Designed miniproteins, single chains, continued (2). Designs and how they scored, part 21

Each design is a single chain, and the fold is of that chain. pLDDT is the mean over its residues in the fold that is shown.

## One batch from the design tools (miniprotein)

Design m4697
Fold by ESMFold2-Fast:
Structure m4697 (fold): chain A 99 residues (1-99)
Amino acid sequence: MTKEQEDAIKTTAIGLLAAAAVFESERDPKGAAEAYRTIADLVRENEVTPEMLKILAEAARKLGREEYAEKFEQLRKDNASPEEVARVLEEMAEDLEKK
């Protein structure tokens, strides 16, 4: 599989998981948190693209988590490592299930 195909598949998976978290956050905060932990695991195993970070920022805004949207935009500007991105995703997951 080409890198472009792998990146497209991962970006789609991240987008679908983030969308599911947005739709279910009010009914299942723990499920939304688990989706974000799954995204963190996917990020750790692979390179992070700017498109992935854009999707994560947009999803965070839809969840009413503007501070996390700003963090993902900053990570995009800084060309952050997968581990730095995964850490922010885990912090967001903890905040989602806390409420």
Scores: mean pLDDT 76

Design m4698
Fold by ESMFold2-Fast:
Order: sequence, then C-alpha cells, then structure tokens
Structure m4698 (fold): chain A 94 residues (1-94)
Amino acid sequence: SKLKELNQKVLKDPANIELLKELIKEYAETKDEDILEAIKNALSLLEVTDPEKAVEIAKELLPLAEELGVKDLVEFLKEILENAESIRKALLLE
C-alpha cells in the first residue's frame, strides 16, 4: 500500500516540515488521498507526542495549504490550532 510506505517515512520523523511541505505539493498535483492521510497521521501523532511542535508545524503549513487550495488539510490544520488554544485557555482560567 502507498499509504503504508508514506506512513513509514512520515511517522519516523513527523516533525519533518520539509517532507510535509513536499507531500502537500504532491497532493495538490495528484489528489492522491494516501498522501493526505499520511500528512494527517503525522500531525495527529505530533498532537499526542509533542503538542507544542504540532502547533508550530500547523502554523507553518497553513499558508501553503491555503495557497494550494487543499481545503481538507486547511480545516485539519485549523482544528489543531483551535484545539491547542482551547486547552491553553482552559488551563489559564480559574
């Protein structure tokens, strides 16, 4: 499966921003859902293992995803940012 091969690459280093940018560009050209799923899997792993890094990467990837019109990824990245902000506000409110 192409998704298995992509997962092997991205899940070994889910914070590899350059690889994620290349995959976003490839998805914009091919519309291959396996690429989009691999990107989402890497970001979901980061949300669990390194949530601060997930936010940094989501902020960096969002302009590229918007420029290339990858709407599903734009919504996914916005959810990462909104979830992080909600958690931050909840922890700061007494």
Scores: mean pLDDT 83

Design m4699
Fold by ESMFold2-Fast:
Structure m4699 (fold): chain A 75 residues (1-75)
Amino acid sequence: KEKEIEELERKILAAASAGDVAAVREHAAQLAEALKDDPEEGARRLRGLARYAETLGAHESAAVLREQAEKLAAE
């Protein structure tokens, strides 16, 4: 589980760095599904990834990650 989560996080950051917003959206959804039994933890991880995406200048990817975190945190 943790190894899968870390791999998804790496894929999200790589896609954000490449400007591939569609890939960010897809992998963020997969991460949310993997963490749906702990939505508060999933939302925190997605928000952390959004901050990292902002530091890369990937503002659209960061917005997608924040949206996914809010959806997951909404119960």
Scores: mean pLDDT 83

Design m4700
Fold by ESMFold2-Fast:
Structure m4700 (fold): chain A 92 residues (1-92)
Amino acid sequence: SLKEEVRKALSELVGAEIAEVGAETEKELMGKYYEEKAKEALEKGDKEKAEEYEKKKEEHEKKSEEELEEARKRREEYEERYEKLKKELEES
């Protein structure tokens, strides 16, 4: 039924919104983690280790931006589907 399709679409949208928030949170926390580890290495005089953490930060930021963009696109697609089905139900 259309009502069941609306409920399923809402559940999928909620899941996508949670995934987007999760991706944003992981990006922030991992960025801070690598930054602190690079700082700790520099304070200990380990320049090579500090450069490794800075490189990992840059690589992680790039992957996180790509994952976040995909999560946002998925959430937008589910939002459009939910709104369309909701309108169809209201017009029935």
Scores: mean pLDDT 87

Design m4701
Fold by ESMFold2-Fast:
Structure m4701 (fold): chain A 94 residues (1-94)
Amino acid sequence: MEEEKRELAVRLAELLAEASLEVAEYAKKLGLLSEEDLKDLEEFKKKFPELLEAIRNNVPDTSLEEIEEAIKEIPKVKEEALKKLEEEYKKRLE
């Protein structure tokens, strides 16, 4: 149970980071990010492995069910974020 919870917590963090990076790369492609935002994104990428190690060593007090539910919601949140970026881009063109 503890090992399963640890692996799922790490997986949640990985999926959140992947979704966040995909949204940020799309925003960059649309010209919605500043140079400062781009530097922050690069710093996040560099520090992310250290963050994953911290999560492995400090398993959250969150239940297994809550972690599984959070993982399940990630694709929907990502799709909604991408849609909002497309709407913002179109609004700037009008």
Scores: mean pLDDT 77

Design m4702
Fold by ESMFold2-Fast:
Structure m4702 (fold): chain A 63 residues (1-63)
Amino acid sequence: SQIDAEAEVTLLLIKGTVAELSGDYEAAVKYYREALDTARRHNLPPEVIARLEEKLAELESKL
């Protein structure tokens, strides 16, 4: 369901943020990519997808 997808994206964002704060940018990118893929597959709002794309681009620039 969309609610389950929103919960999954939220959990992945938390994991990604924890990885980023720990300096593990490779893990952070992995979690944010999974969050973006989940958001796209479940047709989450365009603004959510755009924010995830922006954050992922920022993190990838650090690799």
Scores: mean pLDDT 84

Design m4703
Fold by ESMFold2-Fast:
Structure m4703 (fold): chain A 65 residues (1-65)
Amino acid sequence: SLQEELERLRRRITELGQEIARLSEELNRETDPARRARLVQQLEELERELRELQRRLEEVEAQVA
């Protein structure tokens, strides 16, 4: 159902936001250039996923309104 999809999307968005926050904190304290580059890549991938989920959330929310 759309309601179940909404709940799953919101949960995944929250989880991704928490992971992004954690990795951002790790990046801020990391001094090794190679490890910083890897953290940046991971953050870019998670941010891309977050944008996709947010777009889907907007679509589903429009359908349940």
Scores: mean pLDDT 87

Design m4704
Fold by ESMFold2-Fast:
Structure m4704 (fold): chain A 59 residues (1-59)
Amino acid sequence: SDMDTLRQQLGTLNRQFRDMERAGKAPPDDLKKQYSDTLSQLGKMEHDEQEKRKAEEAS
């Protein structure tokens, strides 16, 4: 699913941050923005899925 794709992408970004941290390097702003955007997108999709499930159960 799209949500699983975003979760995998988030995991990849987390690994990149960890690798940079171990190297004593600050992650670039572009990478931080990509992480924030991915997290926001995932949160929106999770919220939309929960609302759809609630609507179906209430119907």
Scores: mean pLDDT 80

Design m4705
Fold by ESMFold2-Fast:
Structure m4705 (fold): chain A 81 residues (1-81)
Amino acid sequence: SKEDEELEKKFKKMLEEKKNEEDKKKIIEEAYKEWVKYNKDLPESVVQEILDKGDEAIKNGPDEEHREELEIGKKIIEEYL
């Protein structure tokens, strides 16, 4: 959605401003938590589809750093949606 695209742009800008890897991880967690706040009304079937797509992306093996980012997102979605 347009909201998701705007959130992605915001978090990308925040990541560019940080030099510390630990701070980048916290920004990723914050970005996913904000995404969840906007998407609390999603049906369970849609949430499961998002999680399934995330699992497939992790399985298909992006680089280790990107995989960690996807795993953080999955954990937050599972906990808060």
Scores: mean pLDDT 70

Design m4706
Fold by ESMFold2-Fast:
Structure m4706 (fold): chain A 71 residues (1-71)
Amino acid sequence: MKTVEIEADVDTSPEELAAAVRQAIDAGAEKVILKVKSKDGKVFTGEFFASATDQEIEAGVQALVDGAKGA
């Protein structure tokens, strides 16, 4: 299984992160691990699989960013 990790801070646009996840899947990643760091250094981790829809990716990325902002 090809796993790709993407690291971002909480100030990164959710739209840019969703696009990065989709690009990794399109490039052959079977699983993408997205790590979003809050300003306090807490890491919020989400997993996306190649079967995920664009809506699922967008919703998951938004939830991670919102969680990191609330930390």
Scores: mean pLDDT 82

Design m4707
Fold by ESMFold2-Fast:
Structure m4707 (fold): chain A 70 residues (1-70)
Amino acid sequence: MSDDEKAKRIEEMGKKAEEIYPTITDPDIRDNMIGSLDDMYKEAKKLGDKGNKNATKSADYLKKLIDTMK
């Protein structure tokens, strides 16, 4: 998978998480989702640091999303 493909997948997964998060009342499911998003944020940040503009946008989006979930 290319760095651009990874960045796109990360953004798509983040958007899906944002859509379903308000319906989640189970703390274990919430913690698992936040953990997965944090892992994706770290990956996107690494790709962005390498100069991938799509990954930088994905990292910024995920950071904002995670901050609203915590």
Scores: mean pLDDT 80

Design m4708
Fold by ESMFold2-Fast:
Structure m4708 (fold): chain A 95 residues (1-95)
Amino acid sequence: SMVKEEMEEALKLVLKEKPDTPEEKIKELKEAVENLDVERLARLILEILTGSEKVAELYLEGLKIGEANKDASEEAREEARKRLAELAKERQALL
């Protein structure tokens, strides 16, 4: 499966960037890949990279907003920009 191969590559990249990732977290990452749970894999990766589950959730929400509004109207892009700014402020407060 192309999706499984992409998920496995993402897992390898994260472990290369964060070689100190605990074995329990590596197990969770592998389980997400086996279950083809792309959203859970993304959340776990962001949590490992940011060190915070809440910051990871805010990053994932931002990515979803960006993708959904990629080809959007000017009005929808303005609303997306305001929401992304709110998420950035919330992330900054947690760091």
Scores: mean pLDDT 73

Design m4709
Fold by ESMFold2-Fast:
Formats: sequence, structure tokens, C-alpha cells
Structure m4709 (fold): chain A 100 residues (1-100)
Amino acid sequence: SKEEILNEAFLTILRAEGLISHLIAQGKLSEEDAKKLEELFKKIREIINNWHSMSEEEQKKAAEEIKEYLLEAKEITADNANVVAELDKAIELLDKFLEL
């Protein structure tokens, strides 16, 4: 269902954020890259937190916006295969949602 796809997308985003947080804590990302990723995931969380107050049209626009932020995060984390895999999965799930 549409709700199941969204739930899996949001859980996948949480897993990606967790992996990125571990990389930052381990000093594996530059300060500039860490700040940019924290800003991107803050924007994603703000969208998700407001999701249930949105119309269907607003939710589709919001999903496209989240996808753009995930693509930016993927470019920053390109050297981290585990992070890239979770980001790719989240993007694929959002694409599936947008086709519904």
C-alpha cells in the first residue's frame, strides 16, 4: 500500500541518517561535509514531521523535495557504499510512492 511504501521509505531514511551520524562521530567526514549532511537531514526531518498535516498534492511535492536532498547526500557520501545503498533504497521507495 501507499502507507507501507512511505513507512519503509522513512525507516530507510532513518537508517541512512544513523549511518551518517556514526561516520561523523568517527571523524570519517570533513567538517564541511558533516555540516551539509546535518542540514540536509534536518530539512528532511522537518518535512516528515509535518507529513500528516499535508494534502496528497503537498505530500507528492514533499516526496520530490526529500528525494532531491537524498541525491545531494548521496553525492557527499559517494565513497561510503553502505550509506549509498540506503540512500538509493530510499530514493527508489519515494519514486514508487510518486507513481501511485
Scores: mean pLDDT 90

Design m4710
Fold by ESMFold2-Fast:
Structure m4710 (fold): chain A 88 residues (1-88)
Amino acid sequence: SPLEAIQAQWRAFWQALFDYAFAKSDPTASPEEIARAKARYDALLPQWDALLTALEGVLRGLSVEEIAKRTGLSPEQIEALREAIEKA
């Protein structure tokens, strides 16, 4: 479902963030390990930024069309996010 896709992106970002933070905090970690974790984190930043922008847009009452234009997310994902927020 669109909501499950959003939840998967949320979990993937936080996992990548923690993996990178842990690699950086370990003085025995190799430069290659740290670089690999950073690359995964960096690759997920644009999607994470889009999700936060969509969340702000929903909370501010922007249209699905306007949020999709600003974030590149599908209308179905934005509608699922709106429904989840309204039920919370």
Scores: mean pLDDT 84

Design m4711
Fold by ESMFold2-Fast:
Structure m4711 (fold): chain A 97 residues (1-97)
Amino acid sequence: MEEARKKLDELLTERLRYVVANATDEQIEEAVEEARALVEETFPEEFKEEALEVLKKLEEHIKAGDVDGAVALAETPVGAYVVSTVVSSLEELLAKS
């Protein structure tokens, strides 16, 4: 588990470094809004508050260029899902740019 987590954290760190370096504030806001809508529509009620708080902190970390802070949000199952969703949306937006 610990070794697998380290590899996943390394992959997420690489992806976050890429989106932080290349994404505009507008693209970050678009990805966050898409993830927020997904959380509000599909998440169980018990996880929505945690997921929305992770989204707010993730937007702040990405806009600040704080990759390590963004990776730390993925330490919970809910956080990992939210972070991966936003990063995937940003990667898609950057591919279209």
Scores: mean pLDDT 82

Design m4712
Fold by ESMFold2-Fast:
Parts: sequence; C-alpha cells; structure tokens
Structure m4712 (fold): chain A 70 residues (1-70)
Amino acid sequence: SPKDIIEEAIEQFKEKLERLKAEKYSDEEIKEAANFLLEKFKELGEYLKVPKEELEKAIEEMKKIAEEII
C-alpha cells in the first residue's frame, strides 16, 4: 500500500543518515544529504500522485528524524 511504501522510505532515510553519522561525516554533509534525499522523495511522491497531505506528513517526519540524528 502507499502507507507501506512511505513507511519504508522513512526507515531507509533514517538508516542512511545514521550510517553517515556513524562513518563520521560532518553535520553539514549530513544536512546536505538529508536535504537532497527529501527533495528526491518529494519529487517521486508528486510523480506517483501521493496525496499532498500524506506526502507533507512524511516530509515533516523525515525532517524531525534528521534533527534528532544531527
């Protein structure tokens, strides 16, 4: 379902940022990676016609994850 795809995308986003932090990338590099991944997620979600409200909620959750990891 679209919810399962979104949940998987959020988990993959978290895992990628956690790996970058574990590999000792700078906070600036992790922020740049997070912003790049968020833009790609937004574009893909719009292309797949995910409802805007669901897409916005996922993006806000991903932003909070990035803030917690940095």
Scores: mean pLDDT 84

Design m4713
Fold by ESMFold2-Fast:
Structure m4713 (fold): chain A 96 residues (1-96)
Amino acid sequence: DAAAEANWAKMKATLTKKEEQAEALALLAQEYALKGDYEKAEEYTEKALELAKDNPILKKIIETAYEVAKLLAKGDEEGARKLAEELEKEVEEAKE
């Protein structure tokens, strides 16, 4: 039953993968920041950080993604790129 399998997958993701929910909320926060809606961007970033509180690397990714989005919204494409590249190096080092 395809509908039952989809509902089961959604339920399992909700129950076991708070980190995946944090990533989804962080992505939504980035979209609001790029639109200049910093109030909603901050709200969703705070919710994402709470879900990621036990994962320091994910918290760093979420915080940096928000800062990158704010820089892009201000037209600082070079600053945003440098910050994103620095995060990629930190994440690769932490994964090893």
Scores: mean pLDDT 72

Design m4714
Fold by ESMFold2-Fast:
Structure m4714 (fold): chain A 86 residues (1-86)
Amino acid sequence: MERVQELVERAERYEAETKERVETIRKQTKISVEGLRALGEKSENRDALLRSAQVVEETGELIIKKVEEEGKRKRDALLAEARALE
């Protein structure tokens, strides 16, 4: 019973850590995108800065997806081991 609980608790920790990491990446991406858009409004290179903002936003979403997929893989492996011990 303790081993099953330890595996479930480890899976829950990986889920929480993945969620916090995703949230941090979202916040950092938003700050960068908003900064580039604000600079674009005051710049002769507005179109270039807006394209840079889009690339940063798209790159951030790709990183988030990869982090979520890696976190899910680790969590699912621990939960599968826990189920096999029931």
Scores: mean pLDDT 83

Design m4715
Fold by ESMFold2-Fast:
Structure m4715 (fold): chain A 80 residues (1-80)
Amino acid sequence: SLEEVKQLLLEAAKLLDEARTHLARGDIPGAEQVVARLEEVLAKLEELRDKMDKGTQVTFDSIREELARLRAELARARAA
């Protein structure tokens, strides 16, 4: 439903911010745990993609791009 999509997008945005906060503190394990939860939320959103309008899809794709960048930062932090 549209309400479910909105709720999941809000949750994804909060988890993305939480993961970045952990990473900024050097808490790599904490950031990875939050990223795992975020990936579960994004998987549910992907299943609902056909229920999204164009603007909502752009927002969803933006969150996915930010997660991809965050994952790259986590990989780099683990290598340091």
Scores: mean pLDDT 86

Design m4716
Fold by ESMFold2-Fast:
Structure m4716 (fold): chain A 64 residues (1-64)
Amino acid sequence: SQALQAVLEALRRLGAPEEALEYVEKAIQGQRESFKKAIEIAKKNGLEDAANLIRGAEQLLNQQ
């Protein structure tokens, strides 16, 4: 999905570590519990905008 790829690119621009991006990709592929881990990593790194973006992606996928 172009929207999901845009989320990953935005997370990279916000300085999200590769570990958080890997969890977002796993969550998009069906491991929805990985969103929680990605949010925890973003918060631990003080990246509140990244954490909020990941929550938005989780909410959108749960509505599909």
Scores: mean pLDDT 82

Design m4717
Fold by ESMFold2-Fast:
Structure m4717 (fold): chain A 100 residues (1-100)
Amino acid sequence: AVTVTATLDKKTVPAGGSLTVTVTVSGTGDKDYVVEVKAFNKQTGELVSSASATIKAGETSVTLTLSGLGPAGEYKVKVVVRDAETGELVATDYTTFTVT
């Protein structure tokens, strides 16, 4: 089975700041995958930042940047991994950070 893990470079950022998300995958075999990372305000549910990248066959990680983060509050990051050919969702992970 495909597994995904998201690691943030920091858990706290100033308003208007940025953070990097390192997405690590395993069990991918010889397929390409599209990775989407979305940051949502926990209070409002508003999507505040997103990024995407392709992990090529044989690659195990990709780094994405989320920028323009704010206003101050608690945020949820959703990571989605999809088969690049079919668009099928194969793995998800969630993490959190705070904007001060």
Scores: mean pLDDT 85

Design m4718
Fold by ESMFold2-Fast:
Structure m4718 (fold): chain A 88 residues (1-88)
Amino acid sequence: SMGEELTKKAGAEASRFMHEAYKTGFADEYAAVYALAQQDPAKLAELQEGINGDMKGRERAEGIIAELKQAVDDRQAAARAARELAAA
């Protein structure tokens, strides 16, 4: 039950972060970042520590988010280019 409580707390904090991103108009970008982070558990753990923790942990999390966001942007740009080529 203690493990369940810790998992719920981490999930609630991630949900709060996603909710704030949604309000600022970046919901799709941050949803994609979290989906990518789930494929790398170490980066997901660093993101959760940054959300929950001190100033330096937060700065580290912001760096990881920026890196993953760039990967999402690159993927979306490639998908748009592929659609334009297919429509030509």
Scores: mean pLDDT 58

Design m4719
Fold by ESMFold2-Fast:
Structure m4719 (fold): chain A 83 residues (1-83)
Amino acid sequence: MKLPSKEEGELIRKITLEAFDYMEKKLKEAGIPLTPETARKLVAGIMRVFAEALDLAMEGKSEEEIRKRAYEIVDETVEELKK
């Protein structure tokens, strides 16, 4: 198993935090209340962002490609919460 480099780790951290901020923005725009159920789904969404960002960074994907995928995961998570 390959561990991420310091540079890859910093990139993953940066994008995961950006995805968290983007998720908060999307929740406010959608008027979705923060309940225990909503919070669990949000945590799951962020964990998915972290896992996929880790994989993509270790595959040598660009910051732009990783950020795009992270935001797609956030959009999917927020859309699930609207239902």
Scores: mean pLDDT 80

Design m4720
Fold by ESMFold2-Fast:
Structure m4720 (fold): chain A 84 residues (1-84)
Amino acid sequence: SAADYAREAVENGRKAIEEAAKRNDPQGMLAAAEVTNAAHEAAQRGDVEGARKATEYSKEMYEATQKGDVDGAIEAARKAREAA
């Protein structure tokens, strides 16, 4: 369901915020918040496909954040917003 996808995206965003905070990376924290908001908005609209895509991009964002790839995290968040 859209809610199940949004829940996964929120969890990925939460983990990314923790990683970005450890690095004092405010841009990474903003990217994580943006992905979480995109998934939440898609789920509120009942957009299963939008929520699914936002979840996939939340995973890419989290992986980029773990690697310290700030630009990659920002790009993944942009794609999540456009998909939702």
Scores: mean pLDDT 83

Design m4721
Fold by ESMFold2-Fast:
Structure m4721 (fold): chain A 76 residues (1-76)
Amino acid sequence: MEEVENKLADEAIKKVVEIVSETDPELAKKIEELAKEDKLKAEEYAIKNVTPELRKKILEALASMAPAWQAAVAAA
């Protein structure tokens, strides 16, 4: 269980960095540096400092990366 959660967190950060780097490579680099120290802090920084358009794209991508969680929430 913990292994799956850690793997999803790693994949989420990697995806956020990829999405941000397409638009703002400097911001993507800062997020990547923060992720090495604290993954949650990196996610918060990304959401707070990206454009509204980029934020929407990030949230959509993160939702699509955890279909099991999305299916569980929809079923509840």
Scores: mean pLDDT 68

Design m4722
Fold by ESMFold2-Fast:
Structure m4722 (fold): chain A 115 residues (1-115)
Amino acid sequence: MEEVKERIREAIRAAAEQGKKALIVVYSDSPEARERAERLAQEARAAGFDIVLVVKASDLPELKEVQAALDEGDDPAAFGRAHEALMRVLREIAPGEYDRAVAAGNLATLLVGAR
């Protein structure tokens, strides 16, 4: 758990301080979501992202709200709630650095639901 949070913090710092393009992919706890997340990560690396981090939502207690919203399925409102929850969590993990990385256009996020 702490190792996952540390990797997230390092990715955000690199995006904020080193101009690295970072992508954080958060996926629901299912084999299908994991496979889709890993495929999206490969595509992102090919597209020029310097750092691509794949995170299972259940690996962090802070992502509980994200996991719950993703488990509601393909509802656009549920996806929006998952995204908002993720942004709050990332801002709490890396205060200041998160805002700088986003303002620089160097940090992106992707969410992968259970289906």
Scores: mean pLDDT 83

Design m4723
Fold by ESMFold2-Fast:
Structure m4723 (fold): chain A 77 residues (1-77)
Amino acid sequence: AEEYLEKAREAIAARDFETALEYAKKALELDPSLFGEVERLFKEMAVLDAPEAVLERAGAFAKEMAKRHPEEAAKLL
């Protein structure tokens, strides 16, 4: 799980936001406790001017995961 987060960060640094999104999704599907880390990556992608379509998919995925794991989402408040 952590390995996929690291690959997502590397993809963001390379400005490969499609690959970053896929790795972040994989990490969170394997370990829901990484919800906070994945949310930080999505915010970083927005700051780095990721395409709107990628950010929209990231937001949709985050909302779905927050509904499935509300305790993890609540920790971000």
Scores: mean pLDDT 77

Design m4724
Fold by ESMFold2-Fast:
Structure m4724 (fold): chain A 85 residues (1-85)
Amino acid sequence: MVSINIDEIDGVKVIGVRITGELDPSVILPVLEEEIKKLGDAPVLIAIDNPNISDEALQKLRDLAKKHGATLTDYSDLKDKVTIN
């Protein structure tokens, strides 16, 4: 199962991606790109909650983030990298 959530933390838009089970990156990449486009020029963090993601899938996500000026992070790292009010 894949869950995509859009939230805002301290003025930064956060696209949280939680993956429970097996994920094909080719399925998630177009959905993430559409969500990023909807947010316009807002600062965007893409937070991945999947400890089993492959290096190949991570590279594709990094390429997508770089293309759109977004920051890719681990969901566990998000707590230390953004100020939550």
Scores: mean pLDDT 67

Design m4725
Fold by ESMFold2-Fast:
Structure m4725 (fold): chain A 84 residues (1-84)
Amino acid sequence: SEELREKILLEALLTTIAMLLYVKYKETGDERYKEALDLVNELLAQMPHMSLEELKEAVQKLLEQLSKLDPETAKLFAKGLENI
């Protein structure tokens, strides 16, 4: 289904963002990157059990948090979302 395709693309995007946050955490030692990584991993784990509306709300909150921590990572995330 189209919804399943969108969820698969979103999972791939979130996985990419998680890897980028992990690299940033390893390079900086800044615990805020680990906290953001943990939030992304929790969202990835919950995705199969979430409605599309719940996913949209969670993604918006995550984007807002990332915008405050790392504007470059947030821009990559936002650009990826435009293609889903």
Scores: mean pLDDT 85

Design m4726
Fold by ESMFold2-Fast:
Structure m4726 (fold): chain A 90 residues (1-90)
Amino acid sequence: MEYETVTLKKGETKVIDASKERKLIIEEGKAYLEQVEGVVGFAKINPFEAYRVENGKLYKVENGKYTEVDSIDAGEYIVRGEGKVKVTVK
């Protein structure tokens, strides 16, 4: 199964449309995620970590618990949901 993949390098910014762009690769650094519209999930592939952008905030999701975090780390992410998120890598 082929994904539409977005790859971001340090210093890059892009709006991700979760309905179309189903894979996000952050090569290095930290990514800061800002909600543009709707709810977007980000599932890190290895190791598995779940993140969600909702209500203007970024959450790490563990065992059904939502913990607010500032950023996500470099890695490969499956994008899920119907929303849009602005991703900035620093």
Scores: mean pLDDT 84

Design m4727
Fold by ESMFold2-Fast:
Structure m4727 (fold): chain A 73 residues (1-73)
Amino acid sequence: SKFKEAAKKAAELMEKGASIEEAVKILNLEAGTAFENGDYESASGLSSLAGKVRELGKQGRDDEALELLKEAA
């Protein structure tokens, strides 16, 4: 699944020390690619996931954001 692959990529980036902003950027990039390919379900899902990750990051809950990404993968 494009959704699962993108979530896994974002989780792996965070485990390697990438920021919440970098994880959100990759999710939004993959959402845009899905939208261009007519995969509106994956595009919507990835945009929603990016929003949740960003909200957790704003609260300093980076470990929970990573866990959410790992569960989505």
Scores: mean pLDDT 87

Design m4728
Fold by ESMFold2-Fast:
Formats: sequence, structure tokens, C-alpha cells
Structure m4728 (fold): chain A 86 residues (1-86)
Amino acid sequence: STFTTTGFEIKVPEKPPKDGEVISIDVTLLSEGETVRTTIDITVKVTPESTQFITDGTVVTLPGSSSDQQIRDALEQLLRDIGRRL
């Protein structure tokens, strides 16, 4: 999936991440007619009890009973929050 906030666009992976996977998200920032690209790495920890998204300065924890859709929604929210701080 892809979502856009003010000044940037982020593409979210379509498949649920695996334990130990690093999700690399390309972020495009628009500033004064210039395009700046950067990459954000998110490390995923999956156990029967929880799914965690770990990035610089932030950890998001979901219950292990979370559906694929809930996992994607949480990842999209995390990326939106990160983008608002860029």
C-alpha cells in the first residue's frame, strides 16, 4: 500500500513482515520544488505473543493475535508518524 502526507509519500509492503525482517521504506520529501529521497529501516520482531516494529527512537508493539490487516494499519500509522517528524 501507498500513503501520502504533507511533503512526503511512503509505500508500505503488501505482505506481512517476518521475524527479523528489515523493512526499507523509501520516503520522497518535496521541498521548494526539489525532491529529496531517503530510506527508513524498520526492524520487525514477531513472536506468538507480539509483533514489534523497531526504528530509531520508536518501538510499536501489537498483540500476537493481530490480523495481517491490523499489522499493515499499524505499520502505515507508524510511517505516517515518522513522516510528520521529517
Scores: mean pLDDT 66

Design m4729
Fold by ESMFold2-Fast:
Structure m4729 (fold): chain A 53 residues (1-53)
Amino acid sequence: SLLEKQRRRQEVIDEASETMKRIHDAMLAAEENKEPTPENESLAKMFRELMKK
C-alpha cells in the first residue's frame, strides 16, 4: 500500500509533467497563430510600465 501510494504519486507528477509540456506546446502553437499586432504589443508595454510605476 505504501509502495502503491508512492507509485500513484509518481504517476500524478508524470501526468502533470506531460500536461505541462502539452500546454506549453499548445501555447507556442497559439502564439504562432496569434498575429502580434503593433497595437497589442504597445498595449502590453503600457501595462508593464504602469505596473513598474
Scores: mean pLDDT 66

Design m4730
Fold by ESMFold2-Fast:
Structure m4730 (fold): chain A 65 residues (1-65)
Amino acid sequence: PLPARRDNDEDVRQIAESLRAQGLDELADALLRALEAKAWDNIDEGLKAYLEGKVDEALEILNNL
């Protein structure tokens, strides 16, 4: 891995694991599907909504691939 740049895939996978640990399996599954589809715009907007505490909105964004 590059010392100065992180792979967004790794960050997304770690977030998905954290979501599963919290019981947010649907959100974790949607996030991983978006990652597999390389839908970075949906991932970015979905994660922003999640960080604002808008879990339902994050799920809708990630499912709208």
Scores: mean pLDDT 75

Design m4731
Fold by ESMFold2-Fast:
Structure m4731 (fold): chain A 90 residues (1-90)
Amino acid sequence: MKEEKEKLKEELIEKGFPVFREEVRLLSEEVELSEEVIEEAARETAEYLAELVVESLTKPISNEEIQRSGWEKLLEAIARATAEEEARLA
């Protein structure tokens, strides 16, 4: 079971990363973020959601709560990436 959870987490990160990478690009299109910064924000969001999904297998976490938390993490990651890029360019 523990090994299956780790494998599921890795698969979720691998599949989620390209989706969140595109989402970061779309939501930050007014700011010229570097590919490295975009990938970092996408990776953080994918890892966070993967952990929540795996945790939901043993804890009563609703799909609505997972979606809300994931959306909040995505927005936070984008805000941080944007601030970091603006600081680099200043």
Scores: mean pLDDT 76

